# Designed miniproteins, single chains, continued (4), part 72

Each design is a single chain, and the fold is of that chain. pLDDT is the mean over its residues in the fold that is shown.

## One batch from the design tools (miniprotein)

Design m14641
Fold by ESMFold2-Fast:
Structure m14641 (fold): chain A 62 residues (1-62)
Amino acid sequence: SILEKLSKVTSEDAEKLAKELGLSPEETERALLLIGLGRFDELVARFGEENYRKILEFLESL
């Protein structure tokens, strides 16, 4: 599940994702938190649909 994939994200993975998204580490942590809470609409509203897709693709690669 997506929550199990989130539990596998290391600090190194989060840094890599932050660089790919063009976000700060704090913004990246917030985006991952929103996924964990099922707040997908808020994630898209704050970070955009493209970043939402990139985050899901990243998590599926774990």
Scores: mean pLDDT 82

Design m14642
Fold by ESMFold2-Fast:
Structure m14642 (fold): chain A 61 residues (1-61)
Amino acid sequence: ALTPAQRAAVGAAARKVGKGYITLEEFKEAYGGPDAEALFKAADVDGNGRIDSADFAALQA
């Protein structure tokens, strides 16, 4: 499970991208952190290779 700080970082990266979802490459660029790939995999609840609105809803629960 992601910490509140990690969930906030994912949300911030999504706002930087601005297209309703983010890919791993976009997340790495927007997040800029050393754990970007691990955070992306944890946040990609659907396992579809991107973080979208359904994944964001799941992370906010």
Scores: mean pLDDT 72

Design m14643
Fold by ESMFold2-Fast:
Structure m14643 (fold): chain A 88 residues (1-88)
Amino acid sequence: ADVAELEAGGEELIAELRRLAEAAETPEAREQAREMTEGVIATGRALAALDREAAVALLERGAAALEAAGNAELAARLRAEAERIRAE
């Protein structure tokens, strides 16, 4: 996949993750949010092999979406991954 395809897929995951996190009143919804966060991380890592700047930007957007939805813990995880990619 190219950068544009990975970015589009990542943005779709972020949109769904935000909706899930906003509705996360149950253990099942929290589990789904965690799974989708893993998907965003995997997409970010795949992007980092092609375009490190795009990968960091995607992970930071995901973190902002999670913070806006009230999930600071998963947001911090995405920020940590973005920092790891920046640092190598």
Scores: mean pLDDT 83

Design m14644
Fold by ESMFold2-Fast:
Structure m14644 (fold): chain A 94 residues (1-94)
Amino acid sequence: SLVEEIKELLDELLEALENREPLEKILEIVKRLSKLIKQLKDEKVAKEIENFLKQAYMTALEYEAGRLSDEQYEERLAALRKKKEEVIKLLEES
C-alpha cells in the first residue's frame, strides 16, 4: 500500500506538471511524497525519489519565474518522465 500510494502520487505529480498546474498544487504533492518516502526502509530508494522531487519542484519554480521557455519546460518534462520510470522501477525492485 505504501509503494502503491507513492506510485500514484508520482503519477499525480507528473500530470500536474504536464497540465501546468499552480506551484501551490505542485508543492502540496511534493510535501505529501516527502512524508511518505520517510517511511521507506531502503534509504537509497528514498534518496532517489527525494532527488526526483527536488528536480520536479525546481522545474515548476523556474517555469513560474519565467526562467524557462515553453520549449525548455517540455525538455525538462521529458527528462522527468524518464526519471519517474527509473525511480518507480527501483521502488518496485526494492
Scores: mean pLDDT 88

Design m14645
Fold by ESMFold2-Fast:
Structure m14645 (fold): chain A 76 residues (1-76)
Amino acid sequence: MERIKKLQEENKELLEKMSSASSLRDLPEEDREKAKELLLKLAEILAEELVKQGKMSEEEAKKLIEEARKEIEEEL
């Protein structure tokens, strides 16, 4: 999960803002789009890692990413 750590370090300020916000809508407009992209990337990396470890199928990984995308869109 080195890819997750790098992504978290590169987006540390954004993650701090997201942790303080009750929803993505509480973020500045520019940060909302970046937060959406960051959350999707994290979901993709996590799903890929779970598939690699045999804990999740590729189909389940796709559903997880789609679910995350829908939740993010509902928050905006």
Scores: mean pLDDT 75

Design m14646
Fold by ESMFold2-Fast:
Structure m14646 (fold): chain A 70 residues (1-70)
Amino acid sequence: SEKNEELGELLLAQSENVSNEFLKEALEKAGELLKNGDVEGAKKYVEEALAKATDEATIDGLKGLLDTLG
């Protein structure tokens, strides 16, 4: 899906601007999975990142991404 590929590229681009290593890894992995068509794998990584997130901005961002993957 073009939408999933575009979202994957967005997540990879966002990972370049993230200082938090765990969030960066989650964005990179989810982005790679989306570009390969593995939507369920991408959702799982975002859900796991969300479970580990401790700051409100990161939590809100990951919730928005999970809703977009929906």
Scores: mean pLDDT 76

Design m14648
Fold by ESMFold2-Fast:
Structure m14648 (fold): chain A 91 residues (1-91)
Amino acid sequence: AQVAADLARVRAHVRARADRLVAEGIIGPAGAEALIRALVASAEALLTSGAATADEVIASVDTLFETMRAHPEEARAVLEASGAPAEALLL
């Protein structure tokens, strides 16, 4: 129950942050959906294993998204690490 509630909170937070990157023209909608899926999958693994709390995951997500806003090259690296080519996800 706690993991499910924490994962829902993380998913909502990741979506809000990804939607902001789309609104600012940093990534496209397809890139946002791919990033949300990848980050939520990672969050589920961390929460299920007890390796991180929901607050720690959210703090890491915030740091990642602020880095992507400040440095578009980091946004591309994150999208590539998510298993998708950056140019396809930015369109």
Scores: mean pLDDT 75

Design m14649
Fold by ESMFold2-Fast:
Structure m14649 (fold): chain A 70 residues (1-70)
Amino acid sequence: DLLENSLKKMIELAKEKEDAGNLISLARTYASQGKLEEARELLEEAKRIAEKQGDESSIAMAEKELAQLA
């Protein structure tokens, strides 16, 4: 699937660039597709990156999105 391959490439790039905000957006895309485990994993990764960077707003966003998946 071309769309799934594109999503995987975007996720790899966001992780490499440590872009927590972009990872949260990509996790929302997976959640909308019903891929809740993949979404959760991306949100946990985004939170970890945001915590490393001291980005309180991205930490809060990731926590809110994780709570919505529970």
Scores: mean pLDDT 82

Design m14651
Fold by ESMFold2-Fast:
Structure m14651 (fold): chain A 88 residues (1-88)
Amino acid sequence: GKIKKIEVKVVSDTEIEVRVEATNGTLARSAAMEIADALKKAGAKRVEVRVGENSATVRATVDPSQIDKAYEAAKKAAEELKKKYGTE
């Protein structure tokens, strides 16, 4: 499978959302879990993953002082996933 899209968005001073679209649901879920792990390592205090058919959304809550670090971690994880699986 391939990654179709990974979008990293700062939605508030304490929240980051990452949306993953892939050619299949198994890859979308796996990619979202790797992004969730990167966010946890970057200090996210709450991380939720919601899975769709060929998509997944990661929502992370961080302290305001950690928002930039969490955003950078999510972007780096997204870039590594695109390298690992390729893009469509």
Scores: mean pLDDT 86

Design m14652
Fold by ESMFold2-Fast:
Structure m14652 (fold): chain A 57 residues (1-57)
Amino acid sequence: KVDEYAERIKKADEKGLTELGKVLQELANESPDLAREALAKYYNRKPVPVTPPEPAP
């Protein structure tokens, strides 16, 4: 099932930001755990900061 989610993310990313955002929201709404795992797989387990000071405007 994680593979299906990763595939959907990949296809949405190819279509653009609007589609990517919509698909990510749908996946997170259905199963946040699977969505998180699929996202990590799609980005090849991208590194995440442990304690980032990120006051992004």
Scores: mean pLDDT 68

Design m14653
Fold by ESMFold2-Fast:
Structure m14653 (fold): chain A 74 residues (1-74)
Amino acid sequence: GPLPSSWSKEEVIALIRMEIKLLSKELPEDLFEELKKRAEEIVKELEAGKLTPQEAMERFVELAREAEAKLAAA
């Protein structure tokens, strides 16, 4: 869909960092490190202009759900 005008690159990066901080309380350390590493790649793509802020948020949400699914399967 179209990029929401209310989303800036800086706001999305700040939100991703906040969500990572919250998930650090919920996930085992090994799952958290994998999530953090993959989220860092999303941030790099966003900073490089290869992702829109909306696309970066959507990918991060999918990544977080994948981590929760792995936790539930363990």
Scores: mean pLDDT 77

Design m14654
Fold by ESMFold2-Fast:
Structure m14654 (fold): chain A 60 residues (1-60)
Amino acid sequence: SELENLKKELERIDKEIAEVRSQLAAETDPRRGAILQAVLGILEAGRSFLEDKIKELEEK
């Protein structure tokens, strides 16, 4: 179902966020650090979008 697929995507993005956060914490290069921060921002925005979509579908 769409809801099940979105929940799987949310779980995947949570794992990606955790990995990027770990990489960012260990990163000493300011350029790579800036890229990782940008990636983290994109992933967090995507997570919020998925949460909103899951909530919308669960209200049906």
Scores: mean pLDDT 85

Design m14655
Fold by ESMFold2-Fast:
Structure m14655 (fold): chain A 61 residues (1-61)
Amino acid sequence: SIEERIEELEKRLKELDLSERTREFLEQAIRGIRKLYEEGRYEEAEKAAETLEQWLDYLES
């Protein structure tokens, strides 16, 4: 579910050694996904989560 994806994104973010600026940006992105989900914009929330997941994959490489 999108909620599980958001929780996984938050967990991944906590495990990364990031600059404060990058961490704040990613936290804002996750909040944006939560807002889309809360507004019932599920397809947009899923697409945003997928995009953020791909970016975190690159950061972890």
Scores: mean pLDDT 83

Design m14656
Fold by ESMFold2-Fast:
Structure m14656 (fold): chain A 77 residues (1-77)
Amino acid sequence: GEAEAKKLLEEGKRYFEEGNYEKAIELFEKAAELGKDDPVLQALSYFHIAKAYEKLGNLEKAREYREKALEAAEQVS
């Protein structure tokens, strides 16, 4: 549920700060899946995935997830 998605988002942020971008992406993807009914959680999760791919030099995946984050953010009233 939402509480579990928020916990995964925070755990992913810790791995990101530690420089473990691959593990951060895994946790952010799980957060987006569990938070599917919360467009704010989805937008934040996709935004962090995009930043992690940028750090890994995968600019195509970074662009893809930035677009997903914007689409999710547009659903926030």
Scores: mean pLDDT 84

Design m14658
Fold by ESMFold2-Fast:
Structure m14658 (fold): chain A 86 residues (1-86)
Amino acid sequence: MKVIVIAKNATPEQEEDVEGAVKAGEASGGKGRVEREGDTVTGIMENAGPGGMIAAVGVGTQARIDGGTFETEKKGDEFIITAVGG
């Protein structure tokens, strides 16, 4: 499964969380990368294992706790998590 984590209005802490999620996905046998454009940080994990998925959900949950929003979407074999900072 492909897991994509999009952190909008990302803080330095959220960027570290996205990088951590990608590393968790890679540790599960997947391939990952982090892209940065302006205030948006995107983590992409090909063949993400349970660790990558859990960490990705954690990024969204933390953004929501910090006064932002967290959304999930499934498109075919892609699972997309969008976190927007407050």
Scores: mean pLDDT 78

Design m14659
Fold by ESMFold2-Fast:
Formats: C-alpha cells, sequence, structure tokens
Structure m14659 (fold): chain A 59 residues (1-59)
C-alpha cells in the first residue's frame, strides 16, 4: 500500500532530511506525498525519488 512505501522512504530520509521524512510519514494520499516532495529542496527531491524507487523494489 502507499502508506508502506511512504514509511519506508521516510526511514531512508530521516537521517539527512528529517523535515521531509516527517512530511512523508504524515502523507496519507498521493497528492500529499507529491506536494511534500515538490516543496523540498532539489537535493531532498532527488533523495526522495531514489528512496521511492528502492522501496518499490523491496516490497
Amino acid sequence: MLQELTEEVAKSLKEKYPELAERLAKSRTPEELSRAISEASPEAQKAAVEALNKASTKL
């Protein structure tokens, strides 16, 4: 489910981007996830996309 992917991504980002990780953990819908990522810095956005790709293959 989307929530499982969001939690996995948040765990990966928590060390370097704790604010984005918290926003992702609270995101309940794809729209909220998309907004949290788009409002992040370019570096955090790249990290989130990479973490999301890794999480999708782990599940």
Scores: mean pLDDT 74

Design m14660
Fold by ESMFold2-Fast:
Structure m14660 (fold): chain A 61 residues (1-61)
Amino acid sequence: LSEKARKSLEAAKEALEKGDYAAALTGAHHARVLAQQAGDEELEKEAEEVERKAREGLGLS
């Protein structure tokens, strides 16, 4: 598991809790890319879920 991917995901989750959907989307996308490079399917799925919620908050769903 990449430390950078995890930190990006945690930052994205915090942004999501604060209602900063744009920051959450950016952070989740970054975490997903890093997780894909690391081959971490679980982290990738979690990042995708945060990205989905951020898009929904932005009215993009």
Scores: mean pLDDT 81

Design m14661
Fold by ESMFold2-Fast:
Formats: C-alpha cells, sequence, structure tokens
Structure m14661 (fold): chain A 68 residues (1-68)
C-alpha cells in the first residue's frame, strides 16, 4: 500500500541521516525507493525490491573496496 511505502521511505531516510551517509549512498537508496513506489502490484513490489537490493549491494561493496 502507499502508506507502507511512505513508512518504509521515512524509516530509510532516518537511517541514512543517522549514518551520515554519502550523497552517492543516498542516491542509490533513493533509486531503491523510487522503484518500490513505481510498483503497482505485490509481485512488482517484490521484483523491484530484489533488483534494487542487488544494485544497492553492488554500490556498497564497491564503496567498501574503495575504503580499504
Amino acid sequence: SAAQKDAIEAAVEALLAALDASPETRAAVRAHLDRLRAAKTPAEEFAALGEASRVLHDHLAAREAAAA
């Protein structure tokens, strides 16, 4: 539902603020939320989460490698 998507967005934005996340990490996470918001069915929501999770994982892994 839209209310669940709003709650997820608010919780994620609060987490990003608490972590003082970089602009790049914030952009990657916001792309995740945009895909979730574009989904119209539970199946599309699940597919969007899977794709966004993969993209976010790759971004974070690359950032960790760069920080080492």
Scores: mean pLDDT 73

Design m14662
Fold by ESMFold2-Fast:
Structure m14662 (fold): chain A 57 residues (1-57)
Amino acid sequence: MKTVRVYGASGKKGAEEALKLAKEGHHVVLVGKNGELLERVKAAIEAAGGKAEVEVS
């Protein structure tokens, strides 16, 4: 398992990339400015059985 940071994870492309990386077995750090959207992406990853955490910057 590799930890991967996804910048702009609150955007459509960032969210899609984060979900793909989580499905590949990576631990995904979701980085962005919109905490509400980051939490939604985290919830989607966790619902799919992945691992994610949120980093608001």
Scores: mean pLDDT 81

Design m14663
Fold by ESMFold2-Fast:
Structure m14663 (fold): chain A 57 residues (1-57)
Amino acid sequence: GLEALVAASDDQLDAAGAALAAGDERLATKILRESGLDEAPSLEQLSRAGRLRRELA
């Protein structure tokens, strides 16, 4: 969920976002699972997580 996305490292979120933007959902899912996330988020969810992280930092 969104909370797990906010907890992920910036590098992992950027890498997953780049993979989703390239249409590689499999790679994005793999990166996020290695971060402890169980599901492939949408670009919308990754964008929201990045925005929330900036506001919380």
Scores: mean pLDDT 62

Design m14664
Fold by ESMFold2-Fast:
Structure m14664 (fold): chain A 65 residues (1-65)
Amino acid sequence: LEEIEKRIEKIVEEAKKDPRLTEEEKEEIELLAERLKEAAKTLSEEEQKELLKYFEEKVEELKEK
């Protein structure tokens, strides 16, 4: 769990530094990260990995348009 939370936090920090994202998109990413960290507490290790992948894909999608 702690490792997944740390990875999510790192993605948020990198997103905040990305000039391709608007301030609104950065805030959306932060809110999504908060929700996913809460959800991860109730998930299995396998589900936590899927959740991390989902978050990574969503952040990349926002960077594309």
Scores: mean pLDDT 79

Design m14665
Fold by ESMFold2-Fast:
Structure m14665 (fold): chain A 61 residues (1-61)
Amino acid sequence: SEAERLLKEAERLVDEGAPLDEVSAVIQRAIDAMDSLPPEEQARYRERLLEIARRVTERVA
């Protein structure tokens, strides 16, 4: 799905140390893509999104 592709892209950008504005832009696109999915799939992708957000927060802190 588009959401999975964007989440993988966000994970790659975090691993590569990309600028936070670039990571944030991809995360926002992933959230937008998730809005078109069934609630059960949204829940699964939300957990992955929160994991990505925690890794970004740890890098900035």
Scores: mean pLDDT 79

Design m14666
Fold by ESMFold2-Fast:
Structure m14666 (fold): chain A 73 residues (1-73)
Amino acid sequence: GAEEAEKYLRKALFRAKKKGDEETAKLIKEALELLKKGDIEEAKKLLKEALERAKKKGDEETAELIEKALEEL
């Protein structure tokens, strides 16, 4: 559910920030704000973009966390 998605996204955000991936971090942060507003479909779009960016950068751990969040939504 949304609560589990938020937990995974908080971990993904922390990892992206630690790696200096400001673009992926921004997408995750914006998706979290959309989820709080109940805009789930727009949040999913941003998370799919964040997932593609993490995969392109070879950040498999951040990508896995985003995928788990998407599965919970």
Scores: mean pLDDT 86

Design m14667
Fold by ESMFold2-Fast:
Structure m14667 (fold): chain A 65 residues (1-65)
Amino acid sequence: SDEFIEELLERFEEHLDELGIPEHMRENLLTTLEELLRKAKSKEEMEEIFEQFLSGAKVIAELLA
């Protein structure tokens, strides 16, 4: 569902803002996440992709601190 993809992208953007990820990295992460979510075949796969990206964003935030 396009609505579910939009919901996940909004949630991810909020997390990137909270983590203080730089703007240029946010654009790349959001674009890549959207492409992968649109290729996903189930909500479970979308949730797995989202969790992997969130984990990666946390690692990036730690490396930038």
Scores: mean pLDDT 85

Design m14668
Fold by ESMFold2-Fast:
Structure m14668 (fold): chain A 76 residues (1-76)
Amino acid sequence: SMAEEEARVRARLAEVYRRVAALLARSSDPERARALAEEFQQRLGELLQQYRAGQLSVDEFIAGVEAELARFEAAV
């Protein structure tokens, strides 16, 4: 159902934001980490917009979010 898909998307985003916040809190370079987090937020927003527009399935959206999170974690 759409409600079930929405719940899955919300749960994944909540987990992602918790992980980003934890990485920011322990960063040795807060300015760089914040700039990277802002870039990550913009890419996440683009993925969410594509998902809301019906251009991405929920699985494609989650895979895209995981790829962007991995990119952020590697760069921090």
Scores: mean pLDDT 84

Design m14669
Fold by ESMFold2-Fast:
Structure m14669 (fold): chain A 96 residues (1-96)
Amino acid sequence: GEGARRAAEEAREAAETLDADAAAEGTARAAGEAAEAAAAGEADAEAAREAGRAAAEGARAAARKGARGDKAAAAGAAAAGAAVEGGLAAGVAPAP
């Protein structure tokens, strides 16, 4: 849980470097680390891991396709962190 949010925040800061490729890689890395941490410690983390991976891939595509990409990458990192939390909670939230 907590580590996933911290990783997402670090990815957000990386996105602010205004380097679309670096921002996308930062987001993907943070999502991957959060997903791996969830998978290593918690049951039901598999769905969270896959959701985090999908979010990271989406953020990478958006960052490279868009003009800046920094906001898209930051949003992807936040979504990845939320997905990990949601999976661990073993439920569906109205606002992920």
Scores: mean pLDDT 58

Design m14670
Fold by ESMFold2-Fast:
Structure m14670 (fold): chain A 70 residues (1-70)
Amino acid sequence: MPTRDQVMQMGNDAMITISNNMISSVVSGDSSQYSSYTQRRQQMDDLMDGVQQGDQQAQQDLITQVQTIQ
């Protein structure tokens, strides 16, 4: 099983990917994609907070979200 530190690293890597996709959306002028990535970033931030607080459900949800981003 991944450790909490490994799950947090996965979340940080996903946040970098989301941020890069947000920049690409701004450059392309795609406001719909930008809004979608902004929402995903907020969801990831909330999940990372839950993982830091020891929420096992947040840890599982974060792993699932990372898999959908990759």
Scores: mean pLDDT 79

Design m14671
Fold by ESMFold2-Fast:
Structure m14671 (fold): chain A 69 residues (1-69)
Amino acid sequence: MSRLEVLLEEFRRELEALFARYAATGDREAFRQELLKLVSKVESQLSDAERDEFHLALGRLLAELNAAA
């Protein structure tokens, strides 16, 4: 398993937890702030070559979770 795949799996779990919290509170601004914080945290751990792949995977994850919500 690649380092990027491990980071994406961790990100997915944290993102699912954020969606669950948002569903309970309805606080869109808090959700947006926490999402930006998570994205920044992951991006700081990525090489330049991994960044584009992460952004593509992020788009897919957000689409999946939005469809489930």
Scores: mean pLDDT 76

Design m14672
Fold by ESMFold2-Fast:
Structure m14672 (fold): chain A 65 residues (1-65)
Amino acid sequence: LSEEQKQQILKVTQEALYEIGESLDRLLKKYQAGELTREQFDKEFTKEAKKILDEMKKKMKEILS
């Protein structure tokens, strides 16, 4: 990998981690407020995390192409 590709991968990874953290914070607050059951929290977080990771993988593929 080139240094430029490494920097792009790091940026994409940091963006994905930030988005996962925001999703977790938002859903945890709803769970604590009684707006979500634990089952709903787990389902929504898993769904959102998968979407974020899939977009991250897509961007990484473009960088490595």
Scores: mean pLDDT 86

Design m14673
Fold by ESMFold2-Fast:
Structure m14673 (fold): chain A 55 residues (1-55)
Amino acid sequence: SAMLEQLAEEGERLLVRAVITGDLALAREGQRLLEKAGYAEGARAGLDTVEAIVA
């Protein structure tokens, strides 16, 4: 659906920005949006990447 596609795109944009900036709050928001869109595995991988950067 268009709504789920928009959620996935927004979640991906937030995770990409979070990786660049090391912003865990953006990473968590991106994860939540991707999980809502049905992409839990990708959401978790993105958050793990940002967590590794800020650790």
Scores: mean pLDDT 82

Design m14674
Fold by ESMFold2-Fast:
Structure m14674 (fold): chain A 72 residues (1-72)
Amino acid sequence: VERVRELLKRAVEAAKAGKYEEALRLLEEAERLGREIGAAGDEAAVQAILQARAEAMASLSEEEKKALEEAA
């Protein structure tokens, strides 16, 4: 869980710095690790990851979110 939070934090920092390709790579890595945790059946960890992801996305401006979608 903590590694996923670190990746999400780094992704937000990259997006705020205008490094959208790097931010997308970090988000993809966080999603991959989150899926592995979910497959292991740790429901509490899955809920923590979903909340951390929501908080990370909420910290981005609409302009930053749009730039991430365009880079994808």
Scores: mean pLDDT 73

Design m14675
Fold by ESMFold2-Fast:
Parts: C-alpha cells; sequence; structure tokens
Structure m14675 (fold): chain A 95 residues (1-95)
C-alpha cells in the first residue's frame, strides 16, 4: 500500500538520523510530512488502532482531531520510541 511505502521511508530516515546523532530542520519537515501523508492513507479502523497505541481516547473525535493528536503524541516520543511506533503502525497496515 502507499501508506506502507511512506512508513518504510519514514523508518529509514529516523534510523539514519539516530545513527548519525542529529536531525536537520529539513529532515524533521520530511519526517512530519511522511507521517502525516501515511496517516491520510489509513482506514478509519487503522487510524483508531494507531491512536490507541499512543493512549489517545478516540471517543467523539473527528478524523482530523485523531490525526493531529497522533502527530503531537509522536513528537513527544524519544527517537527510539518513534522508531518503535512506526514499526507498530507498519504491522497494523500489513493486517
Amino acid sequence: SNALKLLEELKKLLKDAVERGYFTVEEWTRILSLLGNAIEELTDEQLEEVAKLLGIDVSGKTREQKRLEILFAFLGLSYEEQIEFVDKVIEIVKK
């Protein structure tokens, strides 16, 4: 799927930046763009499963609200946790 391609590229960028020991502004912009675009490709069911991975309550929220909360929660993760999160999202997309 298109989501899977975006997530694999995101994972590679994160791992490369962690190994290198720093992130550029341009890399961060690309990471957020890849994540945002991958979320747009998810079904409503996949989006809810991803939100729950981050402890986000999905009750009464629009798709846009869930997307924004996922992005903000992701930014609050450590780099290692961001990589683990992307791996879990890839597994959800492969179901």
Scores: mean pLDDT 85

Design m14676
Fold by ESMFold2-Fast:
Structure m14676 (fold): chain A 59 residues (1-59)
Amino acid sequence: DLEEAEEHKKKGEEAEKKGDYETAIKHYQKAVEAYVNAGDDEGAREAAEKLAEVRRQKR
């Protein structure tokens, strides 16, 4: 779960860098879910902050 969460976070960051906010949102959502399932509250919070940031960028 934790490794899967980190993989989704990285894919979200890659998509965000390319300006593909829809793909970034998808991966950040999966990262939050995976961190929560792993019991990593800090990781879940960081991924959720990234998700909120990307959502604000999407028009």
Scores: mean pLDDT 80

Design m14677
Fold by ESMFold2-Fast:
Parts: structure tokens; sequence; C-alpha cells
Structure m14677 (fold): chain A 70 residues (1-70)
């Protein structure tokens, strides 16, 4: 598994467990790794899915932190 994809999966798992701070860290790391790999579509996907998930639980600050990485 690519490291970026692994971090994205870890972020989704943390989010499902209610560990939003940990989920944010994994999503940020996944975005960083995708950008380093020049996989801009992967970075956009993580930012979009992560920020949408945080908005759905009312955490707009964390959603904005993900969107600001692009």
Amino acid sequence: MEEAEKKFEEGKKAFEEGNYEEALKYYQEAIRLYLEERDFEGAVKVAAEGSRAFKEVGNYEYAEKLESLL
C-alpha cells in the first residue's frame, strides 16, 4: 500500500472511532505525501472527503485546516 493511501485509511479509521484530532493528523499527512508524489488528484480527494466528514460532524475548523493545505 502506498504510504499516502495508508495514512488516508488510518485517518478514516480514527474518524470512525471519534478520534477527530488523530484523524486530522492522518489526513494532513496523507495530503502532504500525495503532494510529494505529485498526485494532486489524491491530495484533493483526501482534502474533499476529510473536510466533508468533519463538516458533517460540525467540526468546521478541522474541515478548513484540510482545505487550506491545497
Scores: mean pLDDT 84

Design m14678
Fold by ESMFold2-Fast:
Structure m14678 (fold): chain A 57 residues (1-57)
Amino acid sequence: MEEIAERIRKGLELARAEPDPRGRGTIALAAAKEAEKNGFPELAEEARRLAEESGVG
C-alpha cells in the first residue's frame, strides 16, 4: 500500500499543479485507473473528481 498509494497521491499532486485543464484531466484519469486497479477506491474517487473539475472552465 505505501509504495503504490504514495505514487498515486504524487500523481494527483502533479495533476493539481498542472495549469492546463486537459493535461490535468489526463493525469487525473490515469491516477484514477491506477487507484481502481490497485484497490484504492477513495483515491480513485478523488482522481475522478479532479478530472471532472478539469472538464469545466
Scores: mean pLDDT 77

